# Ledger of designs, part 106: designed miniproteins, single chains, continued (4)

Each design is a single chain, and the fold is of that chain. pLDDT is the mean over its residues in the fold that is shown.

## One batch from the design tools (miniprotein)

Design m15908
Fold by ESMFold2-Fast:
Structure m15908 (fold): chain A 65 residues (1-65)
Amino acid sequence: SLAERQALIDEGRAAAQEGVRAEKAGDYATAARHYAEASRLFAEAGAGRLAQEMADKAREAEAKA
C-alpha cells in the first residue's frame, strides 16, 4: 500500500541520517551499516535512485573503515 511504502521511505531516511551522524563522528564501519540499511529500505519501497545513492555511500564508507 501507499502507507507501507511511505513507512519504508521514512525508515530509510532515518537510517541515512544515522549513517551521516556516524560518518561525521569518523565511525565509517557504523556509517556503512546504516547506509546499507537505508539502501535496502529504499529498494523495498521502489525508490531505486535513493537505494543506489545509499549503496554508493555504504561502499565508500566501508572502504574508509
Scores: mean pLDDT 91

Design m15909
Fold by ESMFold2-Fast:
Structure m15909 (fold): chain A 67 residues (1-67)
Amino acid sequence: AADDALAGAEALIDDARKYAKEGNVRQATIYLTAAYIELAAADFLGADPERVERLRQRVTEVGKEAD
């Protein structure tokens, strides 16, 4: 459950970065929002706080790239 949510968030972040590199800001934003929701679920389910924080930082970095 928690590990599945973390894996889902990582996949969504990877897809968001792909869209950001393509200049598709709308799709990048949608995928980053989905990743943020998955990270909130992982945190709620007791995932490793260090892994959650690392992925939240990655969401922030991809968001900056999507500018």
Scores: mean pLDDT 82

Design m15910
Fold by ESMFold2-Fast:
Structure m15910 (fold): chain A 66 residues (1-66)
Amino acid sequence: MTVVIASGLSASGATAVALLGIGTEGSEAKVLPDGTVIVTGELSDRDAQGIADAARRSGGTARVIR
């Protein structure tokens, strides 16, 4: 199981990261009231890094936890 935590995002950035997470097979995404996005699931290294990179490009920060 992999967890990607993205924070520091605008509302549009959080939505984009959450949609990318939901679009990844075997994963789920949760958006917290503060705009933090948590993506969990059986993510490949490529998918987890892709989600993290999308968050960073949106001006946020991201951590990948395995």
Scores: mean pLDDT 80

Design m15911
Fold by ESMFold2-Fast:
Structure m15911 (fold): chain A 59 residues (1-59)
Amino acid sequence: APPAAALTEEEKLLIAKVVHLRNQGKSLEEIAKELGISRSTVERLLARYDAIVAAQRAA
């Protein structure tokens, strides 16, 4: 099970930025460059976001 939703403010902002840029049609590589992180990190943040949204749908 994932830890309690204790994300750092930086991680929360990164997830928000990734989602925002993705909605603008940016590729994962472009998002990674904009945020100064690796493409793998962008994919992991999106996967984490999707898991959180899926869990929240039951609430």
Scores: mean pLDDT 75

Design m15912
Fold by ESMFold2-Fast:
Structure m15912 (fold): chain A 75 residues (1-75)
Amino acid sequence: MEEFVKEAEKALAEGNYDIAGDYFEKAGQSALEKGDLEKAAEFYRMAAGYYHRAGNTKKALEYGKKAVELMEKLR
């Protein structure tokens, strides 16, 4: 999880928003596998935001929905 966040930060420093989205997606999946729904929702929200900035509308929508669904389960 933390390693994926560091790779995402590096991709952001290089202006590679699509790659940053991919790493936040991996961080979200890792958090979900550990049962940390709140962390998973945060990472999927970040992935969706960076995919949107990269012009990847399909993945932005997909991970945005996953983040909302996880947040709804917390309430």
Scores: mean pLDDT 85

Design m15913
Fold by ESMFold2-Fast:
Parts: sequence; C-alpha cells; structure tokens
Structure m15913 (fold): chain A 79 residues (1-79)
Amino acid sequence: MNEEKLKEALKILEEADKKIQEAIDAKDYEKAAKIAKETAEKLRELAKEAEGEVKELLLKAAELAEGLAKKAEEKAKEL
C-alpha cells in the first residue's frame, strides 16, 4: 500500500516539476503557482491514505510545493 502511494507521489512530483519549470521558463508565474498549489493538494490527500515514513515524506513534499506556490505567486504580483 505505502509503496504504491510513494510511486504515485513521485509521478505527481515529476509531472509537476516539468510543468512548473516550463511555466517559469515562460515567465508565467501565475501558472507555476497554480500547478504548485494543485500538487500540494494532491500530496496532502495522498498523505491521508499513507502511513509512517511515507506519510511524513508526502507531507514534507506538500509543504515544499506550497512554499514554491507562494514564491511564484509573489513574483506574479511583481509583474
């Protein structure tokens, strides 16, 4: 169970990383913030179904995604 949740999280993170990087390269910080927020939400939902170390990793990943969303949102407001 936990291994499947971890694999799902890694796929979500890989897809998000690619899309966020594409948005940043395009200077579309609003899009980057949106993708990061959606990623954080998906990771938090997945963490509710995970246990132990995997749950902790998913919550930390969600926090990182939320931090990225905030930074991107701040940059979007500057433009």
Scores: mean pLDDT 81

Design m15914
Fold by ESMFold2-Fast:
Structure m15914 (fold): chain A 59 residues (1-59)
Amino acid sequence: MSTRELVREAARILGISERTIYTIAKMTGQSPKTTAERLIRLGREGKSTEDAVYELLTL
């Protein structure tokens, strides 16, 4: 899956914009691909959007 497809899937699962995912990646110093993959995992585990974002920010 391309970076764009992963970002789109993460945005769909968490109900946030693709732009928000790129912003989180910039804040955490991680690639958009890695950020999207982690968000997809956390969303599928039933984490709320707030909990998923918090977990990434505390890495």
Scores: mean pLDDT 81

Design m15915
Fold by ESMFold2-Fast:
Structure m15915 (fold): chain A 62 residues (1-62)
Amino acid sequence: MLTEEQWKEAEIALYIIKGAVAELAGDRETAAKWYRKSAELAEQAGNTELADIYRKKAEELE
């Protein structure tokens, strides 16, 4: 079984993938939303470095 922490890591990864897919489709607004969501989850998981990376990525897309 996955722990809650492992499930949160998987969810972060899924949001990053959704953001990347939207970015490839040219949908910058949708990509930014998913990257912000992944950053919020990363921050909640205590991964401030990952949160900072994806927060900046979302800002670049706006």
Scores: mean pLDDT 80

Design m15916
Fold by ESMFold2-Fast:
Parts: structure tokens; C-alpha cells; sequence
Structure m15916 (fold): chain A 86 residues (1-86)
């Protein structure tokens, strides 16, 4: 329960950081949210899709594209959150 609340807080922070142009900090917050939510999801297809998005984000970080990394991690976290709320 606390993990989901913490993930929602981190997602709000990530969106604020994106709006402020701090994409590196946004990527860090969004990745942490996705990691917390991944522990709460048991659906195999949702887990696999989220892992694919996390891998995409890691690829963008290696290229120095923190804006696209933050977006990929945010998409992963939002996908996992939707599964929990279903």
C-alpha cells in the first residue's frame, strides 16, 4: 500500500521536473516509481511490457537523452499503475 502511494508521489515529482527541464532528475524519479510499482504487479504481460519500457529508458540514458529516458520510465510506471487500478 505504501509503495503505491510513494510511487504516485514520485510520478508527480517526475512530471514537475520534466516541466522544469530537469530531465535527469525526472528520469531518476520515474524509474524509482516504476521499480516500486513492478513489485506490486503480478500480471505477466504487464510486467513484460514495463520491462521493455525500462530497457528503452536505459538505452536513452546511455545515449545521454534524459528527456526520452524520463518519458519511457514514466510510461512504464503509468502502465503498471493502470494494471494495479484495474
Amino acid sequence: AEKIARARELLRRAEELIAAGDYKAAAEAALEAARLLLDEVTDRDAILKAIGLLLRGIGYELLGDYEEAAKAYLEAAELLLEEIEA
Scores: mean pLDDT 87

Design m15917
Fold by ESMFold2-Fast:
Parts: C-alpha cells; structure tokens; sequence
Structure m15917 (fold): chain A 69 residues (1-69)
C-alpha cells in the first residue's frame, strides 16, 4: 500500500513540472483508479493528491475520481 502511494506521489510531483493542468488531472485520475483497484483506500489517495498537486488541480482530480466511482 505505502509503496503504491509513494510511487504515485513521486510521479505526480515530477509530472506537475512538465504537464498542463488538464493533462495532470487525467494522469492523477488514471493513477488513482489503478491504486483503488489494488486496494488503496480513497481517503489515502485524496491525501496524496492534495499533498503533491496545486489545490485547484487536486480538487478537480478528486471530483473526477468520485464521478468515476
């Protein structure tokens, strides 16, 4: 569990330097859905997204993720 969240945190932090907000939201949602399928709790995923992404991007990604559920 911790390894999945740590990898997601690292990748999103690096992608935030080079991707547009829209591309970053798409990648964040894709990674989050993969983590959910592997048994990571939604609350932990939300914590990582808010920790590493700009606030607006994080909240938009979380909103899209909840719509996919």
Amino acid sequence: MDVILRVMEHELRELAKVLSDEELIEEAVRMALSALKKGVPLERIEEVLRKVLPEEVAERAIRRLKEEL
Scores: mean pLDDT 84

Design m15918
Fold by ESMFold2-Fast:
Structure m15918 (fold): chain A 85 residues (1-85)
Amino acid sequence: GPGEQAIELAKEAIELAKRAIDLVEQGNYEEARKLLAQADEKLKKAEKLIEEALKNGDIKGALEADIQVGMALIYVGIAKTLLKK
């Protein structure tokens, strides 16, 4: 359902942000920015699916997805901070 889809998108965003951090450490800033843009789009889709899960009464799925989105935003924030150098 929407909750499970949001969780998977948030996990994919975490993976993309982690890879972006690795790319920044390697000096590949352009590829890092591309992965962060992909992560941002996945997180926007996850947020809409969280709202759908809540409307359907899937409070547990929505909460789990929101926690994963929070984790993804931390990794995205780290990568973006490293790119400001």
Scores: mean pLDDT 90

Design m15919
Fold by ESMFold2-Fast:
Structure m15919 (fold): chain A 60 residues (1-60)
Amino acid sequence: SMREETEKLIERAKKLAEEGDYETAILLLSVALSVSKSIGDEESEKLAREALDEIVERAK
């Protein structure tokens, strides 16, 4: 399902950020955010936003 795929994108992005690949992590989270908005998945949208904010702050 699209929800399951979105959750996998968020988890993959978090792992990439832990490895120092912030650029790809931010890209994947941006995709996850767009998908969650398009399907009305407020929970995944919130998770993607929170992860994106945290990773962007850490990348500074």
Scores: mean pLDDT 83

Design m15920
Fold by ESMFold2-Fast:
Parts: C-alpha cells; structure tokens; sequence
Structure m15920 (fold): chain A 83 residues (1-83)
C-alpha cells in the first residue's frame, strides 16, 4: 500500500541521516584520538591542552551518536509497522 511505501521511505531517510551522524561522530573520535596521542608527548601544559580538546571532541562524538541512535530506533519502528 501507499502507506507502507511512505513509512519505508521515511525509514530510509532516517537511516541515511543516522549514517551521516555516525560518520561525523567517527571523525570527531579520530580527532580526539589524535589529541590523546599528542598529549603523551611534549610539555605537561601542552598535554593538558590536548586532553581538554580530546574531551571536547569525544563529547561532540557522543552527542552525534545519541542522535543517530534515536533516528535508527524510529526507522526500525517504521520498518516494523510497514511489514
């Protein structure tokens, strides 16, 4: 039915948005890892700055992952309703 088609289309759009958020989250996680590695070298003051930046990037990554999970849960419900 047209209603099933519309639910599947909305689910696909949500999954696409979730993938984009997961990819962005992964990018922030990579940046955070880079800063963690950098914090192991140099002065104690430079290490502190790198740890602070790593924490900020991980917090951004976590927020994006949370949003992606919410979209995936909604997509799953729409797909189940369309079956």
Amino acid sequence: SKEKEEKLKEAEELMKEARELIMESASYTVLAIGHIVSSLTGSPEEGEKHRELAKEYLEKANELEKKAKEKLEKAKKLKEEAE
Scores: mean pLDDT 89

Design m15921
Fold by ESMFold2-Fast:
Structure m15921 (fold): chain A 58 residues (1-58)
Amino acid sequence: SRREELKERILRLLAEGGDRPPTVAEIGRRLGLSPRTVSRYIREIYEETGKSPVELAR
């Protein structure tokens, strides 16, 4: 689904960031999503995968 595709893109962006992953706002700009939607999808990714990258700092 579109939601699953977007969540996978978010996961890739977080993984590519290394020590300083992109912020929620930056991800939103790249994918055309509101920061609230990005935050919700990140939470869903953590819940589904059990992976917990550290919270975005900036």
Scores: mean pLDDT 71

Design m15922
Fold by ESMFold2-Fast:
Structure m15922 (fold): chain A 67 residues (1-67)
Amino acid sequence: ASAELQRELFKVARDFTEAYEKGDKEKLKEVAQKANELAERFESLGDTAGARQYRGLAEAAKKWAEK
């Protein structure tokens, strides 16, 4: 993976945990958007497992942002 992609993977995971713990809806929306972008990047690379993982994270973050 590119250095940029790898850094973004770690950042999204950390940001999700922090936003989830704090109930920060705005941050959760940002995490959902970033995770969805990462899922699309994995899908374009033919990595269906990675795409599914980050799509799931995006859905979880979006659900928590809406509650």
Scores: mean pLDDT 78

Design m15923
Fold by ESMFold2-Fast:
Structure m15923 (fold): chain A 58 residues (1-58)
Amino acid sequence: SAAGEAGRRAGERAARAAGADEEGVKQGTLSGYRAAMEGADIGTAGLHGIAAAQRAAR
């Protein structure tokens, strides 16, 4: 859906801006997509992306 794709892009952008590696960006992208599909706004989807990237970096 358009909302899911917007969340995917927000998660990807936020993860990259936070300096995540490729796996972190992938996890951030997926997390942003899921958050948006569950009704989160674009800013919240980005925050979920950063959190997922941080978990992947560990």
Scores: mean pLDDT 81

Design m15924
Fold by ESMFold2-Fast:
Structure m15924 (fold): chain A 65 residues (1-65)
Amino acid sequence: EKIVAIIEEVLKTSPVDINANFFELGGDSLKTVQLVSKLRSEFNTEIPLTEAEKITTVQAAIDYL
């Protein structure tokens, strides 16, 4: 739920399907950095940018956190 909302905010689009590819929804490297930053702030945890490159879907983001 909250991860989906953060992804929707970063991509400025809603709704986002859980199986949707981040880049298919208009994501790029800059938005990936923004997503990682928001997830770090919200969950108070560290997410290396290298791991963020593997988070290409909403489902993958949920599974990582």
Scores: mean pLDDT 70

Design m15925
Fold by ESMFold2-Fast:
Structure m15925 (fold): chain A 76 residues (1-76)
Amino acid sequence: MTVLKLVFPEEFEEAKKIFEEAKRELPLSEQDIETIEKLIKEAEKAYKAGDMKKAEEYFNTFKLALDIAIQEAKKA
């Protein structure tokens, strides 16, 4: 299904871009990358199913996991 003009996709795409930049610029752990990729897939799945509350919960967890991964990479 094609999704057009929704607040969640715009913010989510921006967060995914930040994640891709972090993977290129920082030594993120393999475990953190795997966890974040799983959260991205779960958020997309929930969003496509119309479960906006679950999609928002996964997106919030994705943002938190990304922040933690970036902080850990900076300490290494």
Scores: mean pLDDT 77

Design m15926
Fold by ESMFold2-Fast:
Structure m15926 (fold): chain A 55 residues (1-55)
Amino acid sequence: SEEALRRGEGLAALGVSLAGQGRFEEARKYVEKAREAGADESAEAALRKMQELGG
């Protein structure tokens, strides 16, 4: 649903924010929740951004 997709996008954004704070374990959990909500594109983008921040 559109609501689930928007929630997933928000969860992916929160994941990136947590990764920027060095909280990579929590960030991964939020990215996983974003995928579960059907926001696969946002989750994939977030994972790439997390790799940039932690690499």
Scores: mean pLDDT 81

Design m15927
Fold by ESMFold2-Fast:
Structure m15927 (fold): chain A 60 residues (1-60)
Amino acid sequence: MEIERYEERIRRDPNDAEAWANLAKALYEVGDPRAAGYAAQALRLDPGNKEALEILAKLS
């Protein structure tokens, strides 16, 4: 639902870990397998990002 908004946010600031984590969550909710990759990128930028950790835990 908010996929395009978070993609635009990432294009403006690729270091926005919150945007990567929120995009991962949106992709997870629609069953898109790319969710894991976006969550991993959020954790690369912010290793303590709880939302990204939770998405990866649900996919593992």
Scores: mean pLDDT 81

Design m15928
Fold by ESMFold2-Fast:
Structure m15928 (fold): chain A 55 residues (1-55)
Amino acid sequence: MLSVEQVRELITYWIRDLGFPLEAVLEGVRTLAELNDLPEAQREALLAYAREVAA
């Protein structure tokens, strides 16, 4: 399973290196949070982080 820190690294990679649109990254984060049984608070923090990186 991926840690929160590993998901943060993936978010940065998807947005900064691959140029994925924010909507696709948000969908990916929701999917990874579900598959890794992350608490709701951690999922919300990761979604906020993705928006921060994309800004």
Scores: mean pLDDT 81

Design m15929
Fold by ESMFold2-Fast:
Structure m15929 (fold): chain A 52 residues (1-52)
Amino acid sequence: MERIEELARKVAELLKNGQFDEARKLLETAVKEGYTADEVNEIVGLAFELLN
């Protein structure tokens, strides 16, 4: 499974639970781990798709 999809699922779960600060911290950690802005945008887009 691609790591981007795994991160998207984690972000979706946090957003579903109203844990917006935790979702933001997860995305900030992804940037620190070397994910690009485009990859972070993909993670967020997939997370919102999973919520619908």
Scores: mean pLDDT 80

Design m15930
Fold by ESMFold2-Fast:
Structure m15930 (fold): chain A 98 residues (1-98)
Amino acid sequence: MSVEELIEEAKKLVEEARKALKEGKADEAIKLLQKAIQLLQQALKQPLSKKQLEEIKKLAEEILKLAKEVLKVTKNITAAIGTILRAIGLIEDLELKL
């Protein structure tokens, strides 16, 4: 999968997670956010332009925001916290590369 395809699929998963949250499907939202993080981590293993790094950082920040909202309503607290920590780590890694 190309970097562009990985970023596009991650964007789609983030929007699907936002919709799942609005529908009260917190557990579905967290699974979608976890998959989005995995795709962004895969993209980071490839050569990236500064614009692509900035786009991945923006997505990681949105994932963090949504994961914090999931934490407020989910029964799966461990998965929500794990997703928050992974998103923070991804943002920190990206800040070192930007």
Scores: mean pLDDT 85

Design m15931
Fold by ESMFold2-Fast:
Structure m15931 (fold): chain A 61 residues (1-61)
Amino acid sequence: EEEERLRKYAEEISKQTGLPFEEVLKIAEEARKKGLTVEQAINYAVLYATRKTGKVPKVPL
């Protein structure tokens, strides 16, 4: 399920950057509402986390 994949990646981004899981998941879900694919939503969340924390999460896409 796409939602399961999105959640899994949000957890990994949260773990690597220190951002709250709920915040990362919310950003990814908002990207999905804008019509982005799961992969694009994950990339959007990675960019958001990198900009906010200065840490680049290592997420295989």
Scores: mean pLDDT 80

Design m15932
Fold by ESMFold2-Fast:
Structure m15932 (fold): chain A 55 residues (1-55)
Amino acid sequence: MDEAIEEARRKAEELVKTESPMVAAGAASDILQEAGVPLEEANRIAHELVREALA
């Protein structure tokens, strides 16, 4: 679980620079869902990670 959050954060940081915040959020959410995080929680965490990457 912690590993999935770290991977999602890294991916979000890369994609906000090379793609868009929306693509970054989608990719981060997909990583979290694959790790077993429920859809609603994965989307919330992905949004938080993208916001952090944009700060």
Scores: mean pLDDT 81

Design m15933
Fold by ESMFold2-Fast:
Structure m15933 (fold): chain A 76 residues (1-76)
Amino acid sequence: MSDETRLATDLAVAVARALGREELAERIREAGARAADGSAALEPAIAAGRAVEAGDREAALRHLEEALAALERAAA
């Protein structure tokens, strides 16, 4: 796993857990573990974290879905 894939996965998992979405967090962790290059998930994961800091739950969930989709596409 690349450093960017791990960072994106860990950040997205942390955001999903902060929102009480444990099933989503587990899906993201599994997708990240299977991803060959998940660097495309990094920007959405950062955006999700920023949305949580701003109190925007809807934006955070949308960005988490983008991060998950990027990690799933990167799965071998």
Scores: mean pLDDT 84

Design m15934
Fold by ESMFold2-Fast:
Structure m15934 (fold): chain A 74 residues (1-74)
Amino acid sequence: GEEVLRRLEEELRRAEAAGDRRAAARALAALAAAYAIRGDLEKARALAERALALDPDFEGARALLAAIEEALAS
């Protein structure tokens, strides 16, 4: 659990340092999914929104955000 989060945070940091917006969006979406699984839906939403801000055509992040928002609305 925690090991996966650390690795994803490291991937995000490297992608941001490289200016690789697509890689950063993928890392953010993976972090959002990990936090959603842990039940931290507010943090998951914020991360998924950041992923879509970097890559608006990222279908996986859009689908994940919709699922998180549905869970928060119930």
Scores: mean pLDDT 85

Design m15935
Fold by ESMFold2-Fast:
Structure m15935 (fold): chain A 99 residues (1-99)
Amino acid sequence: MEELRKEGKELLLKGIKALNDGDYDTAIKYFEEAVKKFEEAGDYRGVATAYLGIGMAYLKKGEKDKAIEYFQKSIEYARKAGDKLVEEAAENLLKEAEK
């Protein structure tokens, strides 16, 4: 379980780097792999954070409907984790995507 969380975090960091570099498709791929690792580990906070990243990448690509879908998934998992910070971040980005 600890190893899966470490792998998820490494993938999350790679996704964040790709997102900052403007490589949105690569970012999405790393975040999707991070979701799988965090789900296997039962780490709902990790899942929520990775879905937030996927939503941000789709928003940057102008794919608003997909961004909304992933922000909603992020909110769901953040609530399961009791992570108010990720929940609030995802809710704020969801409102932005709906404009």
Scores: mean pLDDT 89

Design m15936
Fold by ESMFold2-Fast:
Structure m15936 (fold): chain A 67 residues (1-67)
Amino acid sequence: APAFPGLDERAGIKNRPENYREAGRLLHEAGHNPDPEKARELLAKALELAPESEQFRRAAAALEAEL
């Protein structure tokens, strides 16, 4: 398979518990934020930290549907 430098970094990101913990914190803040604009910004940041997580993508989509 062709090796690209960015592929190893993406694999590293999905295996970093710190990024998942921070993404979870941001999702929690988004769900409890009364400002829909700020909630969307928090959701975007959470997805940036855990782009490979289907669970976080689903949670973000559910929160956006309620905004």
Scores: mean pLDDT 66

Design m15937
Fold by ESMFold2-Fast:
Structure m15937 (fold): chain A 92 residues (1-92)
Amino acid sequence: SRSIERAIEEAKKRLEARGYKVELSVEGDTLSGVLSGLTPIQITALALYLIGLEVDGADVEIKIEGDTLSFTVGGLTDEQMLELLDWLASIK
């Protein structure tokens, strides 16, 4: 989706402007990301958000290494992808 591609570009720009290293990609209903420079609280918050998506039926894979969280989330609706991307860009 062109809307999802633009949301990814905007989320990446917003996160990079805040000093994070970010890789985001979409393939079909699957969103993949790698975010570096996260605090322990941010890692916990993101992991809990992703676990919430898994409880709601998404296929979630998470890997945490130091200040880096890598994830893959499959089975997302476009609305869920947009919400996740906006939440990531707004991470506190």
Scores: mean pLDDT 85

Design m15938
Fold by ESMFold2-Fast:
Structure m15938 (fold): chain A 82 residues (1-82)
Amino acid sequence: SSLYDFLVNLLNTSSQDDLYGTLQSLGLYFLDLMRRRNAPQDTIDRMRQLFDDALNAVRNGDLETARRYLQQAVDLYDSLLS
């Protein structure tokens, strides 16, 4: 997925502060997209949880855990497009 590659590149190239802000904005963007596309509420809640968990991992300096949560978020979003 091009989206997954983009997010992995962000994790590898951004400073911690820049990464946190970018992921926070991306999380809000995806939640808004899912609401506009009438995604099920449980799916929207799961996406929110995945981004919250990823942001907490970034705050703690655990980029490996953040990557895993972002992969799950991308997989969830891609599943709605298929």
Scores: mean pLDDT 80

Design m15939
Fold by ESMFold2-Fast:
Structure m15939 (fold): chain A 94 residues (1-94)
Amino acid sequence: MREELERKRRELTRRAARQAQVPEEEVIRLIEEGNRELGLKGEEALLYGIAVAGAMTLLPGQLEAARQMQEAMRYAIRGELDKAREYIKKAEEL
């Protein structure tokens, strides 16, 4: 599970950077700053990062997918890992 989440975070970070036309290091920095400020560690930090990067890959008009990623971020922040994973999957299915 953790290795799968780490791979997903890396892939989405790369795609987010490409979509936003910024270096991957800037996306990583944003995620790490958020994790630090919110006190997220371990799987919570990974799920938060996946949701943030995932939202950044969305095109204008994909509002429902963006909404699902925002819910995933909220659940990750609360430590509700199963709900965070559920909302990430919902966004990916849209």
Scores: mean pLDDT 81

Design m15940
Fold by ESMFold2-Fast:
Structure m15940 (fold): chain A 84 residues (1-84)
Amino acid sequence: LAERGARAAREAAELVRELGPGELAERAAEAAERAAEYLERGDAEKGIEAAGRALELLAQLGPGELAERAREALAEAARYAAEL
């Protein structure tokens, strides 16, 4: 479960980076990467918090196929974290 959550969070970070350069996108990608790091360490609570932070930042980027896919990947990471 931890490895699946971490993979989903990293996929979200990659999708956010494809949205292009920008402070908001960079912060969202950083938050997603932190979620992956916490999940790899088995820290479900901090992993969920970091994924939630990335989701909040992605909501500010607005609608879009890449942003939607990134949100789905982060939600998947949070679900795997909740099962830890």
Scores: mean pLDDT 76

Design m15941
Fold by ESMFold2-Fast:
Structure m15941 (fold): chain A 67 residues (1-67)
Amino acid sequence: SAVEEARRYLEEAEEALRAGDYETARRLLDKAIEHAKKAMAEGDVDAAVEVLKRAGELLRRVDEGEA
């Protein structure tokens, strides 16, 4: 499902962020957001919102690590 794909990308992004691979983390977070938007359009609103909140938090951490 789109929610499962979004969560998978989110998990992989978090691992990339822990490894200091900010470029990979950003790309994976973009994929997580795209799949979460698809899930929202398909009616999985609550699950999609939780993924989007977590992705936003991880993107802030990527931006802070790059700065």
Scores: mean pLDDT 84

Design m15942
Fold by ESMFold2-Fast:
Structure m15942 (fold): chain A 79 residues (1-79)
Amino acid sequence: SDAEIAAARAEVDAASAELVAAYRAKAEGGDAAAADARIQAALDRAGAAVGRLAELDRAAAREAAERVRRAASEGLALV
């Protein structure tokens, strides 16, 4: 349904934002182990949400996967 697609997309957006925030925290000299755990948790959340989108709408899943890749690239550029 459109509501399920919207919910999964919102989860991808939230996980992508957390991914960038976690990389930023790492770059700012915080606890590296805690930041790495946040990065991994955000990637796991994003992957699960992209997987749900793939069952509902393959085009939306492809867009979401690109969104996550861009967030990871932005985050990596900060460290």
Scores: mean pLDDT 88

Design m15943
Fold by ESMFold2-Fast:
Structure m15943 (fold): chain A 85 residues (1-85)
Amino acid sequence: SSVPSEEESLRAAKEAIELVEEAIEKAKKLAEEGRYQEAVDVLNRGIVAAKVLATVAFNNPEALKEVEEKIKEAEKLMEELEKKV
């Protein structure tokens, strides 16, 4: 099987971080509107997609760590919003 290059791993990590950041921003806007279930759904989809991209980021450990930290941020927000559903 083809393994990702260091460049591909970095690109995947950046894409994962962007997806999680967009999910967090959208979820916060939905939560401000009282749309807590939709906010949780958006965060869950973003987290799942980022975790898939993280499997490609293994050739850049520093970038992978940033992805993991961003996913943890999104998971904490999701737990807080789930309490309001």
Scores: mean pLDDT 84

Design m15944
Fold by ESMFold2-Fast:
Structure m15944 (fold): chain A 65 residues (1-65)
Amino acid sequence: MFESKEELLKRAEELYEKAIEAAKNGDIQTAVSYATAAALLYSMAGENEKALEAIKRVDEEIEKS
């Protein structure tokens, strides 16, 4: 059970990093896709605050690019 949560969080973090990188590079569609996937995985892991923060951070990077 906890192992599965840890795996979900690791996956979410990897996707979040890719989303931020894509946003900084101006790849809006890719950034949104990775951000959505990361948020879903954070939410599945019970980390709803992290899911919302991930979306907000990626949106902020997109708005700046």
Scores: mean pLDDT 81

Design m15945
Fold by ESMFold2-Fast:
Structure m15945 (fold): chain A 94 residues (1-94)
Amino acid sequence: MEAIKLAEEGVRLGEEGIRKGMEALKRAKSQEAINLGIAAALSGAGAVFLGELGLRYAKQGKDDLAIKLGRQAVRDGRIAVRLGEEAIRRAEEL
């Protein structure tokens, strides 16, 4: 898998996690929903940071480092999306 594609996917997932976390925070009626929304936003921000760093190193030809950063960005981004979706569910129910 290309380093650039991994980094871009990590940024995309991170941004989605931030959006979902912030939407949950707007609707939050419980401390649990607030905590999950914050966790989603922070995890998403981390994924964006790692993805952008991966893109920078890919452009410099540091492919091994760029791939490792991109893979971590995708993992953190997936976690952010999952946390954001859970936060939205809890914001309406609790």
Scores: mean pLDDT 87

